# Designed miniproteins, single chains, continued (3): the designs that were tried, part 12

Each design is a single chain, and the fold is of that chain. pLDDT is the mean over its residues in the fold that is shown.

## One batch from the design tools (miniprotein)

Design m8408
Fold by ESMFold2-Fast:
Structure m8408 (fold): chain A 48 residues (1-48)
Amino acid sequence: EEEDRKAYEEALKEIDRQIEALKAAGTPSAQYRLKLLEEMKKAIEEAR
């Protein structure tokens, strides 16, 4: 459980880092990628 949670949390942290970088960029391309990362994060959260 602890190991599984750590792997799960690391995956979310990596996605969050990319989301923050894309928000900072503020370009249309970044906005498209942001939506993809947000969907991926949502799917990971739902899969738990």
Scores: mean pLDDT 76

Design m8409
Fold by ESMFold2-Fast:
Structure m8409 (fold): chain A 70 residues (1-70)
Amino acid sequence: MTEEEKVKQELNRLTLEYERLAREGKDSSFIKKLRTLVEEAFKAYENGDVEKAKELIEKARSLIDEYRKK
């Protein structure tokens, strides 16, 4: 599996996690920030910037992890 394919799979998983969190009625500020990171990651991927997409995915995951610790 190529790096690009891996990034696409991770974006799909991140989108599903975002949708679940939004449906659960989590903190609106957290959801808004997470949505922004997901949207930016998709834009980077669509522009062929796989490295930037990976960075944004990692930032989104870190945000989710921090939220789960609280």
Scores: mean pLDDT 79

Design m8412
Fold by ESMFold2-Fast:
Structure m8412 (fold): chain A 71 residues (1-71)
Amino acid sequence: SILRELAQLLTAGAILAAALWIEGKEEEAKRAAERVKKLMEEAEKHENDKEKLEKLTEEARELIREMSEAE
């Protein structure tokens, strides 16, 4: 399910944001958390739009890539 895949990616993003916060990278953690929240809100609005959910899933993957490179 695309929703389950997106949920797993958003959960990973939230965990990475928490890790950045624990490391004292507060500004990066805040930006990451805000991006995760925005993706969650868009997913809720478009829960029946498979094409939109696929795009949000790719945006979530990109966010995780960017956060992983920041560590």
Scores: mean pLDDT 82

Design m8413
Fold by ESMFold2-Fast:
Structure m8413 (fold): chain A 62 residues (1-62)
Amino acid sequence: SLEEKVDELAEKLGISKETAEKAIYLFQLGIDQGKPEEAIKRMVEELGLSEEQAKEIYEFLK
């Protein structure tokens, strides 16, 4: 479920559940638009994550 993914991602990366929810949202937008690179970029720019963290999120969710 979405809640399970939020909790697991937040624990894995040491980020808040709110940030994890936003990251999952940006990932889904990127996939839906056929622009996964934009999802990574937006996670860095909008959520203050490192590029390494954003790539880990992408790898976790794909």
Scores: mean pLDDT 83

Design m8414
Fold by ESMFold2-Fast:
Order: C-alpha cells, then structure tokens, then sequence
Structure m8414 (fold): chain A 90 residues (1-90)
C-alpha cells in the first residue's frame, strides 16, 4: 500500500534506535486518533469517526510491522493493542 511504502521510506538511513523512536511516535499518534474517533462517535459524526479510526488502524499496522522488523515484541504488542481498539470502532 501507499502507507506501507511511506513507512519504508521513513526508515531509510535510520538507526535501530531512531526506528524504535519512530514506532513509539506512530503508536502515540494512533492512540490520539482512536480518542478523536471516539469523540466523533459521541458527537454523532459517524463519517469523521470512521475516517479517524481507519487512520489509526493504518498507522498502528505500520508501527506493528516496523516493531516486528526490529524484533521488539513489546512494541509490536503495544501496536497490536491500538490496532484492535481502532478495529472495534469500525
């Protein structure tokens, strides 16, 4: 996908620690988008909720793939947890 290609481009030339920091930022952004999706759902804006939840799921999936590439099982599990929360909103 285009999102996966962007994630691959983002890690070009980065060290393992820089990639780990990028994964942490992706997880934080995905969590923020989940909270925004929940707020949109509470406000009755189902389209905004779906868009935010979809964005959260895509970012969390990219974070999981990068964490797995690093062999960081703890970060991969954290990314999967956010992905499941996003999926429940869809």
Amino acid sequence: SASLARAEMDVQGLSEEEVRELVRRYIEEARRLVEEAKRAEEEGDLRKAAVKATAAALIAMEAEMLAEGLGDEELAEEAREVLEEARELL
Scores: mean pLDDT 84

Design m8415
Fold by ESMFold2-Fast:
Structure m8415 (fold): chain A 85 residues (1-85)
Amino acid sequence: MEEAREALELAERALELAREALRLSKSQRAINLAIAAALRAIGALFLAELAIKTGNEELARQALRDAEAALEVAKEALELAKKEG
């Protein structure tokens, strides 16, 4: 179930970056991206938790994919927020 644990770690990092992006955001576009990243990260966290509780390895793989996607959106949000400063 290592994939679910990795998903939790990546999703937590994505949420941290999304929060930083929101703090630095000066435009509605940057704010919207930061919120989108945060929502994706939260979704990945719950999916990973469900995978751990049910022992479902396919859900664990999906949670990891979702967490990786959330991290990419969070990085984009942070870069946009910094460029708009």
Scores: mean pLDDT 85

Design m8416
Fold by ESMFold2-Fast:
Structure m8416 (fold): chain A 85 residues (1-85)
Amino acid sequence: SEELVKEAREYIAKKTPEGVIKAGQLAVELLRQGRVDEAARIVNEILSVEGDIDTEAAKALALMQVHVEVLGLDEETRRRFLEAL
């Protein structure tokens, strides 16, 4: 299960639009597993990615996917996630 965090970081390290989108999808999977602190760390790492316009668009899309998942969380889990950011 450590593998999801490792995989997300490997995708972020590629510094590509596709890598950023995939890291966002893995952050969503971490949220679905209740791994709130790990999901927040990956989201913060995505937020720190700098790149060209295609990378910025991919980053916005990845963050929107996370945002949609967060809206579906219970109040306590959502609070914990937002506080961990």
Scores: mean pLDDT 85

Design m8417
Fold by ESMFold2-Fast:
Structure m8417 (fold): chain A 78 residues (1-78)
Amino acid sequence: SEEVEERLAAIAAALISLKSSKMSEENKQKVRQLLLEAERAVQAGDYATAREHLEEALRLAEEDGDEELAKKIREALE
């Protein structure tokens, strides 16, 4: 499905952005786990669960002030 491929690509872009993130290591690890769980949820067709994980990841990125990562996560939520 094009929707699945687009969502997976957006999550992958967020994971790439996370590698260069200036967030605390604790919050980077939490965001990484949330993005991987969102990826698994998208692959399972569970978009509601994927959205919940992406929203929590966005909250953490915004809390730590990583605007580039936050932007990538918002793109995954579209």
Scores: mean pLDDT 86

Design m8418
Fold by ESMFold2-Fast:
Structure m8418 (fold): chain A 56 residues (1-56)
Amino acid sequence: IDPEIVQEIIRLLYETSPLSQSELAKHLGISQSTLSQILSGKKKVSPSLAEKIVSE
């Protein structure tokens, strides 16, 4: 799956989820800083991480 598409999926998941950014990051097993960087496009999402995030 394309990392740019995953970034958009993560943003939509965050916007539709009742979880805060920190809570969502914990749920996904990453730091809040990492999630913030993914949301802003600063960090590339690995295929393994993308699969884990999308499956949520």
Scores: mean pLDDT 71

Design m8419
Fold by ESMFold2-Fast:
Structure m8419 (fold): chain A 71 residues (1-71)
Amino acid sequence: SLEELLEEIRRILREGGASEEEVERILKAIKDGDAEGFERLVLRLYLEGKISAEQANRIGRLGREALELLS
């Protein structure tokens, strides 16, 4: 479900050290159907060292699945 995908993304982001503000921005991008904004925000967290490459890859897959459910 969309709710389960968003909760898993939230969990991975918090595990990686993203702030609650950063978590909510990413989840808002998904809920708004903003695929480009979502990808940009995830890349920024990775480049800032707040999530690993594995976490960024997993979040990207889950977020794309969530975006498809909203289409």
Scores: mean pLDDT 89

Design m8420
Fold by ESMFold2-Fast:
Structure m8420 (fold): chain A 66 residues (1-66)
Amino acid sequence: SYSPEALELLEQGKRAFEEGRYREAVTLYAQALRLDPGLEEARRLLGEAIEKLGGNPAAVRDALAP
């Protein structure tokens, strides 16, 4: 099973996504994937959140950078 920390970040990301906070969702999903790269749901939802941002490379880069 995936780590509790990664799953918590995934849940926080889903909450942000539901609230329309797509940039925050990208950051949270990316953090979940850093802990568990095989977390398919986070990868799928990260793609959806990036799409909602219009594929803005700067916003995605900022969200993924430490």
Scores: mean pLDDT 80

Design m8421
Fold by ESMFold2-Fast:
Structure m8421 (fold): chain A 55 residues (1-55)
Amino acid sequence: HMDELLRARAAIEELEREMGVRLSTASREQLEELAKRAEERGHLLAAEIVRDILA
């Protein structure tokens, strides 16, 4: 659903701000940390999106 995707985007944007990184320029290690934080906070779709970038 669109609402689920919008929530995932918001979670990623929040984590980008917290970590001082951007998905487009982040290292593998930074993306792994961002995905971990998303998962720990229950943002499972956000974590999946970030892990897909790493694959």
Scores: mean pLDDT 82

Design m8422
Fold by ESMFold2-Fast:
Structure m8422 (fold): chain A 83 residues (1-83)
Amino acid sequence: LEEEVERIIEEIEEKARKNAPLEEIRKLYEKGLEVIKKLPPEKQPAAERRLNLAYAKAVFVVMANEEDERLAERRRREAEEAA
């Protein structure tokens, strides 16, 4: 179970690097939370902290990429009007 949480964290990090949709990352996060519920109570806080940190970093990366894409599209439209 602990090893399964680690695999989920690695998968979240890989999805973020590949710029996967936030919904895919969210589903992995939810799956990770369900696995953590099956861990002994004393191990749950550390696992939740690691999973939450990985998810927060992944969301930040994906949101930053989405913002950059929106800004690039806006700049392209403005450049076409200036031409």
Scores: mean pLDDT 76

Design m8423
Fold by ESMFold2-Fast:
Structure m8423 (fold): chain A 55 residues (1-55)
Amino acid sequence: ETKLKDIIEEVLGIEPVGENDNFFELGGHSLLAVKIIAKVKSEFGTELTLADLET
């Protein structure tokens, strides 16, 4: 998901992020994960779970 990568880069302030990079391994935490989920839902209409960011 190319656009998910861009949202993760924005929220974590890390660039570049690879498509296979794990959000939590990049230093993300539950509060930032909730922000990413909310942005993805708002911009793409897709509902993510915390598990989608952990794998």
Scores: mean pLDDT 67

Design m8424
Fold by ESMFold2-Fast:
Structure m8424 (fold): chain A 70 residues (1-70)
Amino acid sequence: VSYSSKGLTELPELPENTTSLFAYDNQLTELPELPPSLTSLYAYDNQLTELPELPPSLKSLFANDNQLTS
């Protein structure tokens, strides 16, 4: 599922069967709850201060160029 480069400050609720999320190049300060099916997350170039609980199925995470502190 792709939400990249849309100037978003928030994402909608994600479908439970989402396996890849492309959300880079937005103005997101937080992410919604991630579905347990998620294997890849591309969230770079945002303003995230924290990440939600990551699902155990997640294999790839790209969250560089954010404001993560913990």
Scores: mean pLDDT 78

Design m8425
Fold by ESMFold2-Fast:
Structure m8425 (fold): chain A 76 residues (1-76)
Amino acid sequence: AAAYALGSIGDERAVEPLAKALEHKDPNVVNAAVNALGMLALSGDQRAIEPLKKALQHKDEAVAKRAKSILDFLEK
């Protein structure tokens, strides 16, 4: 179900470019993407969980730690 308030941001479309950004070589891009994906996942977008799991394997500790914290809140 699309929420006109949240869906107008294009959450389903945002997940794909954010997931792609997690695989970027620029740590600033990856960090911004993991935070944005975390917000989407916390809002109930299950599709954002898969890219967050990829971020757990990132070589940058800050990125991996952030993804871990977000996924911990979503654990069930």
Scores: mean pLDDT 70

Design m8426
Fold by ESMFold2-Fast:
Structure m8426 (fold): chain A 77 residues (1-77)
Amino acid sequence: MSEEELLRQAAIELTAAGILVIGARISKDPEERELFIKGAREHIERAEKLADGLSPEQAAEVRAWVERIKAELERIE
């Protein structure tokens, strides 16, 4: 996979994770919330693995985005 393809895939994974975090935050159903949280974590893990194939500068950008999403997940009850 090219670095450009890795970056594109990481962006897709993190976009999906972000949407799922929003879903978890607004959900009133505990079961639905847990499914959103689980999905977000799976997408984050995939993005982190993709970052390992990037240049240090691009990996740092992806990892910074991952940390932002993780911080939002930690705020969910």
Scores: mean pLDDT 86

Design m8427
Fold by ESMFold2-Fast:
Structure m8427 (fold): chain A 119 residues (1-119)
Amino acid sequence: SLAEQIRAAADEAAERVRKALGPQGDFYAEGLRKASEAAVAYLEDPERAEKLVDEIGKENPLLGAIARATLEVVRAMLDPSKQEEADAAVREAFELARKHSPALATAVGALIQAIREAG
């Protein structure tokens, strides 16, 4: 299923981040898994998915931007009219991730690509 493919992509991105980011690796790995669960939630309950993204963003703005990007990508896969919003969210998340860590940006890019390939 799309949900299983999103979770698999998140696990691969999380493992990459866990190994690359040193002391913060576990934190961002778990954050990527939470962001992907919010995107998966969109498939069944868009309102719950929006709430999960907001909650992630309140705890960590960078992870919130990543969660927003993954949700917007899944939304655009279901509704192509949302592609411009998805592209904007992905650009913002990538730039914020790149400023924090090039390894995190690479993992985010790989996650987004894998989600798009799953659809």
Scores: mean pLDDT 87

Design m8428
Fold by ESMFold2-Fast:
Structure m8428 (fold): chain A 55 residues (1-55)
Amino acid sequence: MVLEAGDIYTVDSEEATLTFENGIKYTFKKGDKVIVSDALNFVLTTEKETYYGLK
């Protein structure tokens, strides 16, 4: 699925990993909120689903 700039994703898995196009990774845990930015393309991977942020 695709996330748009300004979307807020609430992590409902134990862990979610955000990987930017430049290879930088951030890890979030259950209950964390991820605010989608248009600065860099990214992939948000959870144990349930994978989300794409495209500019």
Scores: mean pLDDT 74

Design m8429
Fold by ESMFold2-Fast:
Structure m8429 (fold): chain A 69 residues (1-69)
Amino acid sequence: MNKVGVLLASIPLDASDEEVIKKVEEFAKKYNLSEEEKKRLIERLLEIVREEDRLKAAELARELLDEFA
């Protein structure tokens, strides 16, 4: 199972930037991610959550999942 997929599923569609950052910080601590990987995940997930078009958000999510497959 893709760990990033579980992280993405745990973030509500209306999540604040602070909620996204908190979820990624907890995920990074659990899976021992580097600071660079953590920052990349924050940037990508904020982009997905802020995307108003659900189809575009789904494509961005798929690209992120493929990167961590």
Scores: mean pLDDT 77

Design m8430
Fold by ESMFold2-Fast:
Structure m8430 (fold): chain A 66 residues (1-66)
Amino acid sequence: MRFRVTLDGDVAKAIGVILRLIGRPDVEVKRIGENEYEVVYSGDEAAAEALFEELAATEGVRVERI
């Protein structure tokens, strides 16, 4: 599953989200802008959906499926 993640750089919670994603196996994170990242998750669909919902619920994070 593939997401676009946009962060408010001033929000510590949002920065923490990116650091956790970079640390995960089977997650590829590519910086595409100053506060924009492309996230590719190669695990199962249910885990990918759970990750998307967690990101969408995080303050200072905007997430879109791409």
Scores: mean pLDDT 74

Design m8431
Fold by ESMFold2-Fast:
Structure m8431 (fold): chain A 99 residues (1-99)
Amino acid sequence: SAEEEAELQKVKEAFENNDTSLIEGKSEGIIKYNEAKRLWAEGKYEEALEAYEEAIKANPNLSVAYYELGELYKLLSKYEKAEEYYKKALELDPNFKKA
């Protein structure tokens, strides 16, 4: 997505400027986020949950990861957890709307 591309561009710029703190946190978050999406697409839901949780630990401001965790918990019929993660996504990005 455009947001993912913009975040990757920031990581690239941080790498060129030798800013390891931005590279480590944001790069790891994006890598784990993409791994989680792949695992979900493969039907590996438990592994996808773990990868999304690792993504938000590496980048706690990654609102899209919280939203997708909510969607995955909803798919697993864990509605209370889904609502909690949707709320966190909206707290980080108030303009985040469910498609």
Scores: mean pLDDT 75

Design m8432
Fold by ESMFold2-Fast:
Parts: sequence; C-alpha cells; structure tokens
Structure m8432 (fold): chain A 66 residues (1-66)
Amino acid sequence: LKKELEEALKYLKEGNVEKAKEILEKAKEKYKDSEYAPFIEKIIDFLEEGNVKAAIKGLEGLIKKL
C-alpha cells in the first residue's frame, strides 16, 4: 500500500493524473476490505472533480497515517 500511494503521489506531482488514478484504483481494489479503502476512494473522488491539489493533500495525509 505505502509504495503504491508514494508512486501515485509522484505521478500527480509530474502532472500525470491518469497514471495516478490507475494506481489508486488498483490499491482500492486490493485493500477494499481495509480501513484504508474509504480514504483512497476520497482521493480518487478529488481527482474525478479535477481537484489535483486536494488529492495531493489527501495522499500526503493518508501516507502519514500508515
């Protein structure tokens, strides 16, 4: 999980939103039965809205929680 979130964050900072979304969607599927799934879903929701800055902040917060 930590590696996947770190990679997603790097892609977002590079401006590659599509790659970041792919990584986050796969992480959500892998960890759907965990407490982390709703946090990942919220970050994906920010990206769907076009709020990249909010998604970055959410990712940083989630990584800290791990």
Scores: mean pLDDT 82

Design m8433
Fold by ESMFold2-Fast:
Structure m8433 (fold): chain A 96 residues (1-96)
Amino acid sequence: MEKLLEELREAARRLVEAIAAGDLKAFQEAAKELLETVDKLIESLESEESKKKINNLAVALLIDAIGALFEGDAEAAERFAEEVIEEIEKIVKEEE
C-alpha cells in the first residue's frame, strides 16, 4: 500500500511539472501513470465505497489539472494535487 501511495505522489508531481512546462505530451504521460496507479490502489481495497471515493477524487484532480494546464497555473495544480493525495491516503488508512 505505502509503495502505491508513493507512486501516486510521484505521478501527481510529474503532472504538476508538465503543467508548469506547458508540455501536453508530458501531461498525458503523467495522467496515464496517475490513473494506472489509482487502478492498482483501488484493486488492493475491499470496500466498494472507498473504491468509488478514490476514483471520484482522481477524476476531479484530472479535470482541475486540465484547467490549470490551459491557464498555466502550476501553483493551483500543486495545491489541489496535494489535497487529493492527502484525502486518498486518509481513505486508504481508514480501510484498515
Scores: mean pLDDT 83

Design m8434
Fold by ESMFold2-Fast:
Structure m8434 (fold): chain A 85 residues (1-85)
Amino acid sequence: SKEELIEKARKLFDEAVELYRQGKWDEAAEKFKEALILYAKAGDSRGVIAGLFVAFSLEVEAYLNGDEEAAEAIRKAVQEALKSI
């Protein structure tokens, strides 16, 4: 159902943020990608937009902290998610 997809997307997004904070950039990026795709699949445009803004904020934060690996991982995940929508 649409509600199940949104709930799964939220959980994946929360997991992605936690993995990002742990320095697990590749795992975080994969979860961000999955979450954005599920929001889109559910037709939750607000969820997609909110997710993109959070991902962008984390990318900017990583870039300003000099963590180019984290910034690149997030950017690539967003690009791949957008290609899958």
Scores: mean pLDDT 84

Design m8435
Fold by ESMFold2-Fast:
Order: C-alpha cells, then structure tokens, then sequence
Structure m8435 (fold): chain A 68 residues (1-68)
C-alpha cells in the first residue's frame, strides 16, 4: 500500500544515515562500528531492502580492510 511504501522509505533513509554515522565513527572505534553495521544489515534484510543491506555489507568490508 501507499502507507507501507512511505513507512519503508522513511526506515530506509534512517538506516542509510546510521550507515554514514557508523562509517564516520569507524576510525575511532572500528569494532563498535562493525557491530552497529551488522545490526543495520539485519534490519535491512528484515525489511527486504536489498540495496541498503548491500550498502551495509560494503561498509563492513571497507572497515575490515582498513583494520588490516
């Protein structure tokens, strides 16, 4: 429904902002940022938002590469 699309759109925007914040904070505490991104991925997967889930997975990979 239209109302469901609006709710999912709002939640997607919130998750994207949380991904950005986790990436910004990853230099100070990469382990904490990884845990937050894993939770964001799970929330995106539950919503069926494959794009936001993929963005979270890419963010996780980027942080892991910088930790090595």
Amino acid sequence: SHMEKERKEKERKKLIEEIKKALKNSDKDPEKSLKELEKIKERADKLGDDLTSALSRMAIQAIKLKMK
Scores: mean pLDDT 83

Design m8436
Fold by ESMFold2-Fast:
Structure m8436 (fold): chain A 74 residues (1-74)
Amino acid sequence: GILYLREKNYEKAIEELEKELEKDPNNVKAWVLLGLAYKELKEYEKAIEYFKKALSLADSPVAKKLLEEAEKKL
């Protein structure tokens, strides 16, 4: 989760977020954080996919802004 993102340990962040999503696939925050982790790894296409998944579950201004930022990097 968030702790690993703050430490820039993106691979561990992804692993923990995937575990969170296995328990609750409607966790909008976990989808946003997965997108953010992939964005920091410069995997912008994957980041966009996960931000779109978050937005499909809830109207999130944070996810929308992060999606726009990731799209500018393509």
Scores: mean pLDDT 79

Design m8437
Fold by ESMFold2-Fast:
Structure m8437 (fold): chain A 66 residues (1-66)
Amino acid sequence: SMEREELIYMIAGMMYMLEELRAQRAAGAPSRPAEELRRRALEVGRRVSRERPELVEEARKLLEES
């Protein structure tokens, strides 16, 4: 299974990609595949936030360290 650190980076990457897809939508030029990917990823994200909130919190901290 994935190490805790690897899971945190994966969650951070997913959160980053979701925000990028949201920004594309806000810019008025979202592709249909991008919107479908965003919707599916949000479903997974909600489950992860419910089951492993501590990893999501660490991922958020990582993304804020810019």
Scores: mean pLDDT 73

Design m8438
Fold by ESMFold2-Fast:
Structure m8438 (fold): chain A 84 residues (1-84)
Amino acid sequence: AEEYNEKGRKLFEEGKLEEAKKAFEEAIRLDPRYAEAWLNLGRVLYALGKLEEAREYFEKALELAREQGDEITEAAAERMLETL
């Protein structure tokens, strides 16, 4: 799961949004509780203008991050939700 999340982040930074989306989807498929992967897929959807879908993914990332004590992902998800 971690390898696909890292791959997705690199692709996103390169502006390869469709490839980044596939990488993050694979990370979530392998670990459905991977809060950072949900957050990052939300960011890709936001960049693609899919605001309603992005909101759902940020909400899921926030839920999982809170359950896991992942303060970095929690803060990032909250910030993204404020921008929608």
Scores: mean pLDDT 87

Design m8439
Fold by ESMFold2-Fast:
Structure m8439 (fold): chain A 119 residues (1-119)
Amino acid sequence: MKELTPEEARRLLGRLAAIFSKDGKITEEEVNEAIDKLDKDGSGKITREEFREALLNPKEIFPDNPYIDGLEPLSEEEADRLFDYLDKNGDGYITKEELLEFFKREVLENHDAVLAELR
């Protein structure tokens, strides 16, 4: 299977951040709230299944997000490839801390690129 390029991963993370946005501004607080919604069992770890459900059915997980209506959900293959990219140690889990770190580094620092995904 073809691995995600850093640019493809950034674009998919940008789309995920758009799913988490409420007011067209993506803040660390909004990302934290969205990550908490992904962690349905309160384990502090995001499973592949929880991550996939958020990306394949974003309106069911985040019904109050107005930007979801303008976005096509990711395919199962794209969601799985993004999860594998984020799961650096291959244990099948992403911690809340690791996911937040990726958003800070790859998405929040590229705010303009993320806003382009919302158009």
Scores: mean pLDDT 67

Design m8440
Fold by ESMFold2-Fast:
Structure m8440 (fold): chain A 59 residues (1-59)
Amino acid sequence: SLEQQKQMVDDVVRALESAREQGYSPEHLEHLKETYLKALQEKGVSEELIEEMKKRVEE
């Protein structure tokens, strides 16, 4: 459902923010971001929500 897709995106954003705050390297953060992005796409999360996630993690 759309609500479940939004929750998955929120969980990914929080996980990446947490990793950044914990001192993960930029290279490791990029790898995690790409891994989560692919997982969301494979689970059928909408392109609109995927783009929103990308914008949120770059802020």
Scores: mean pLDDT 79

Design m8441
Fold by ESMFold2-Fast:
Structure m8441 (fold): chain A 74 residues (1-74)
Amino acid sequence: MEARIESLAESLQHTFGLDEEDARELAETFLDPAATDEDLIEKGKELGHEEVGEHLVRVRRAAAAGRAAARAAG
């Protein structure tokens, strides 16, 4: 999973202009199965990038909805 953390951190740096450390912390939280949506928002706020935390929550929810829709569609 480290390769996914690095890839996501690079994407966050490119898209939102985050520092490597901030991007890595958000990527680790996003990919942590124990982390909640609220944990992502809180981490974003702590790093001064609340909008990035909110964006990751939306991405996570969209992925979950997409999987549910795919199962329902067959």
Scores: mean pLDDT 77

Design m8442
Fold by ESMFold2-Fast:
Structure m8442 (fold): chain A 59 residues (1-59)
Amino acid sequence: MPEIDEEKAEEYFKKGEEAFAAKDYATAARYFQLASQYSSSEKAKRYEEGALKAMFALD
């Protein structure tokens, strides 16, 4: 689909993981949500799981 940009999704996911490792969970959740918007349905589920994990780490 034209709205799917796997390269951009990968970049946002990478930024999310870097923020998560730095314990910036709010920024990590934001990047994981952005990654899910630019990825295919199956990969989007993995990115959504990352965002959920960051949200739980936030509190």
Scores: mean pLDDT 73

Design m8443
Fold by ESMFold2-Fast:
Structure m8443 (fold): chain A 58 residues (1-58)
Amino acid sequence: AEEAKKALIDYTKEGAERAIAETPDPRGREVIKKLEEKSLEEIEKMTAEELEAALAAR
């Protein structure tokens, strides 16, 4: 559960970093940042089963 949450957070942050690096448009980068923040907030609300299912689906 805790390990799955950390893995999802790390995966989400790395994905956002890569997307930002590929996006030269400042507005596009801001959208990616907002999506990252929303995803992290949703991860914090997830149950252990939901965290494991999301990690398996990545």
Scores: mean pLDDT 76

Design m8444
Fold by ESMFold2-Fast:
Structure m8444 (fold): chain A 59 residues (1-59)
Amino acid sequence: SNIEKGEELARKAAELAEQGKAEEAKKMGRQASDYFEKAGEPGAARTVLGLAEKLAEES
């Protein structure tokens, strides 16, 4: 549940970043990170934040 929620939010964050909505992408990435942390996966949490930030910078 928490992992699936994190994955859905991470996907939305990536889509927002590709649309050039950097601030919204970062907010969604932070929410995804929070769900991954609740699921006990801090590595996945850090990865999703890093990807959202890079995509937002390239947009």
Scores: mean pLDDT 76

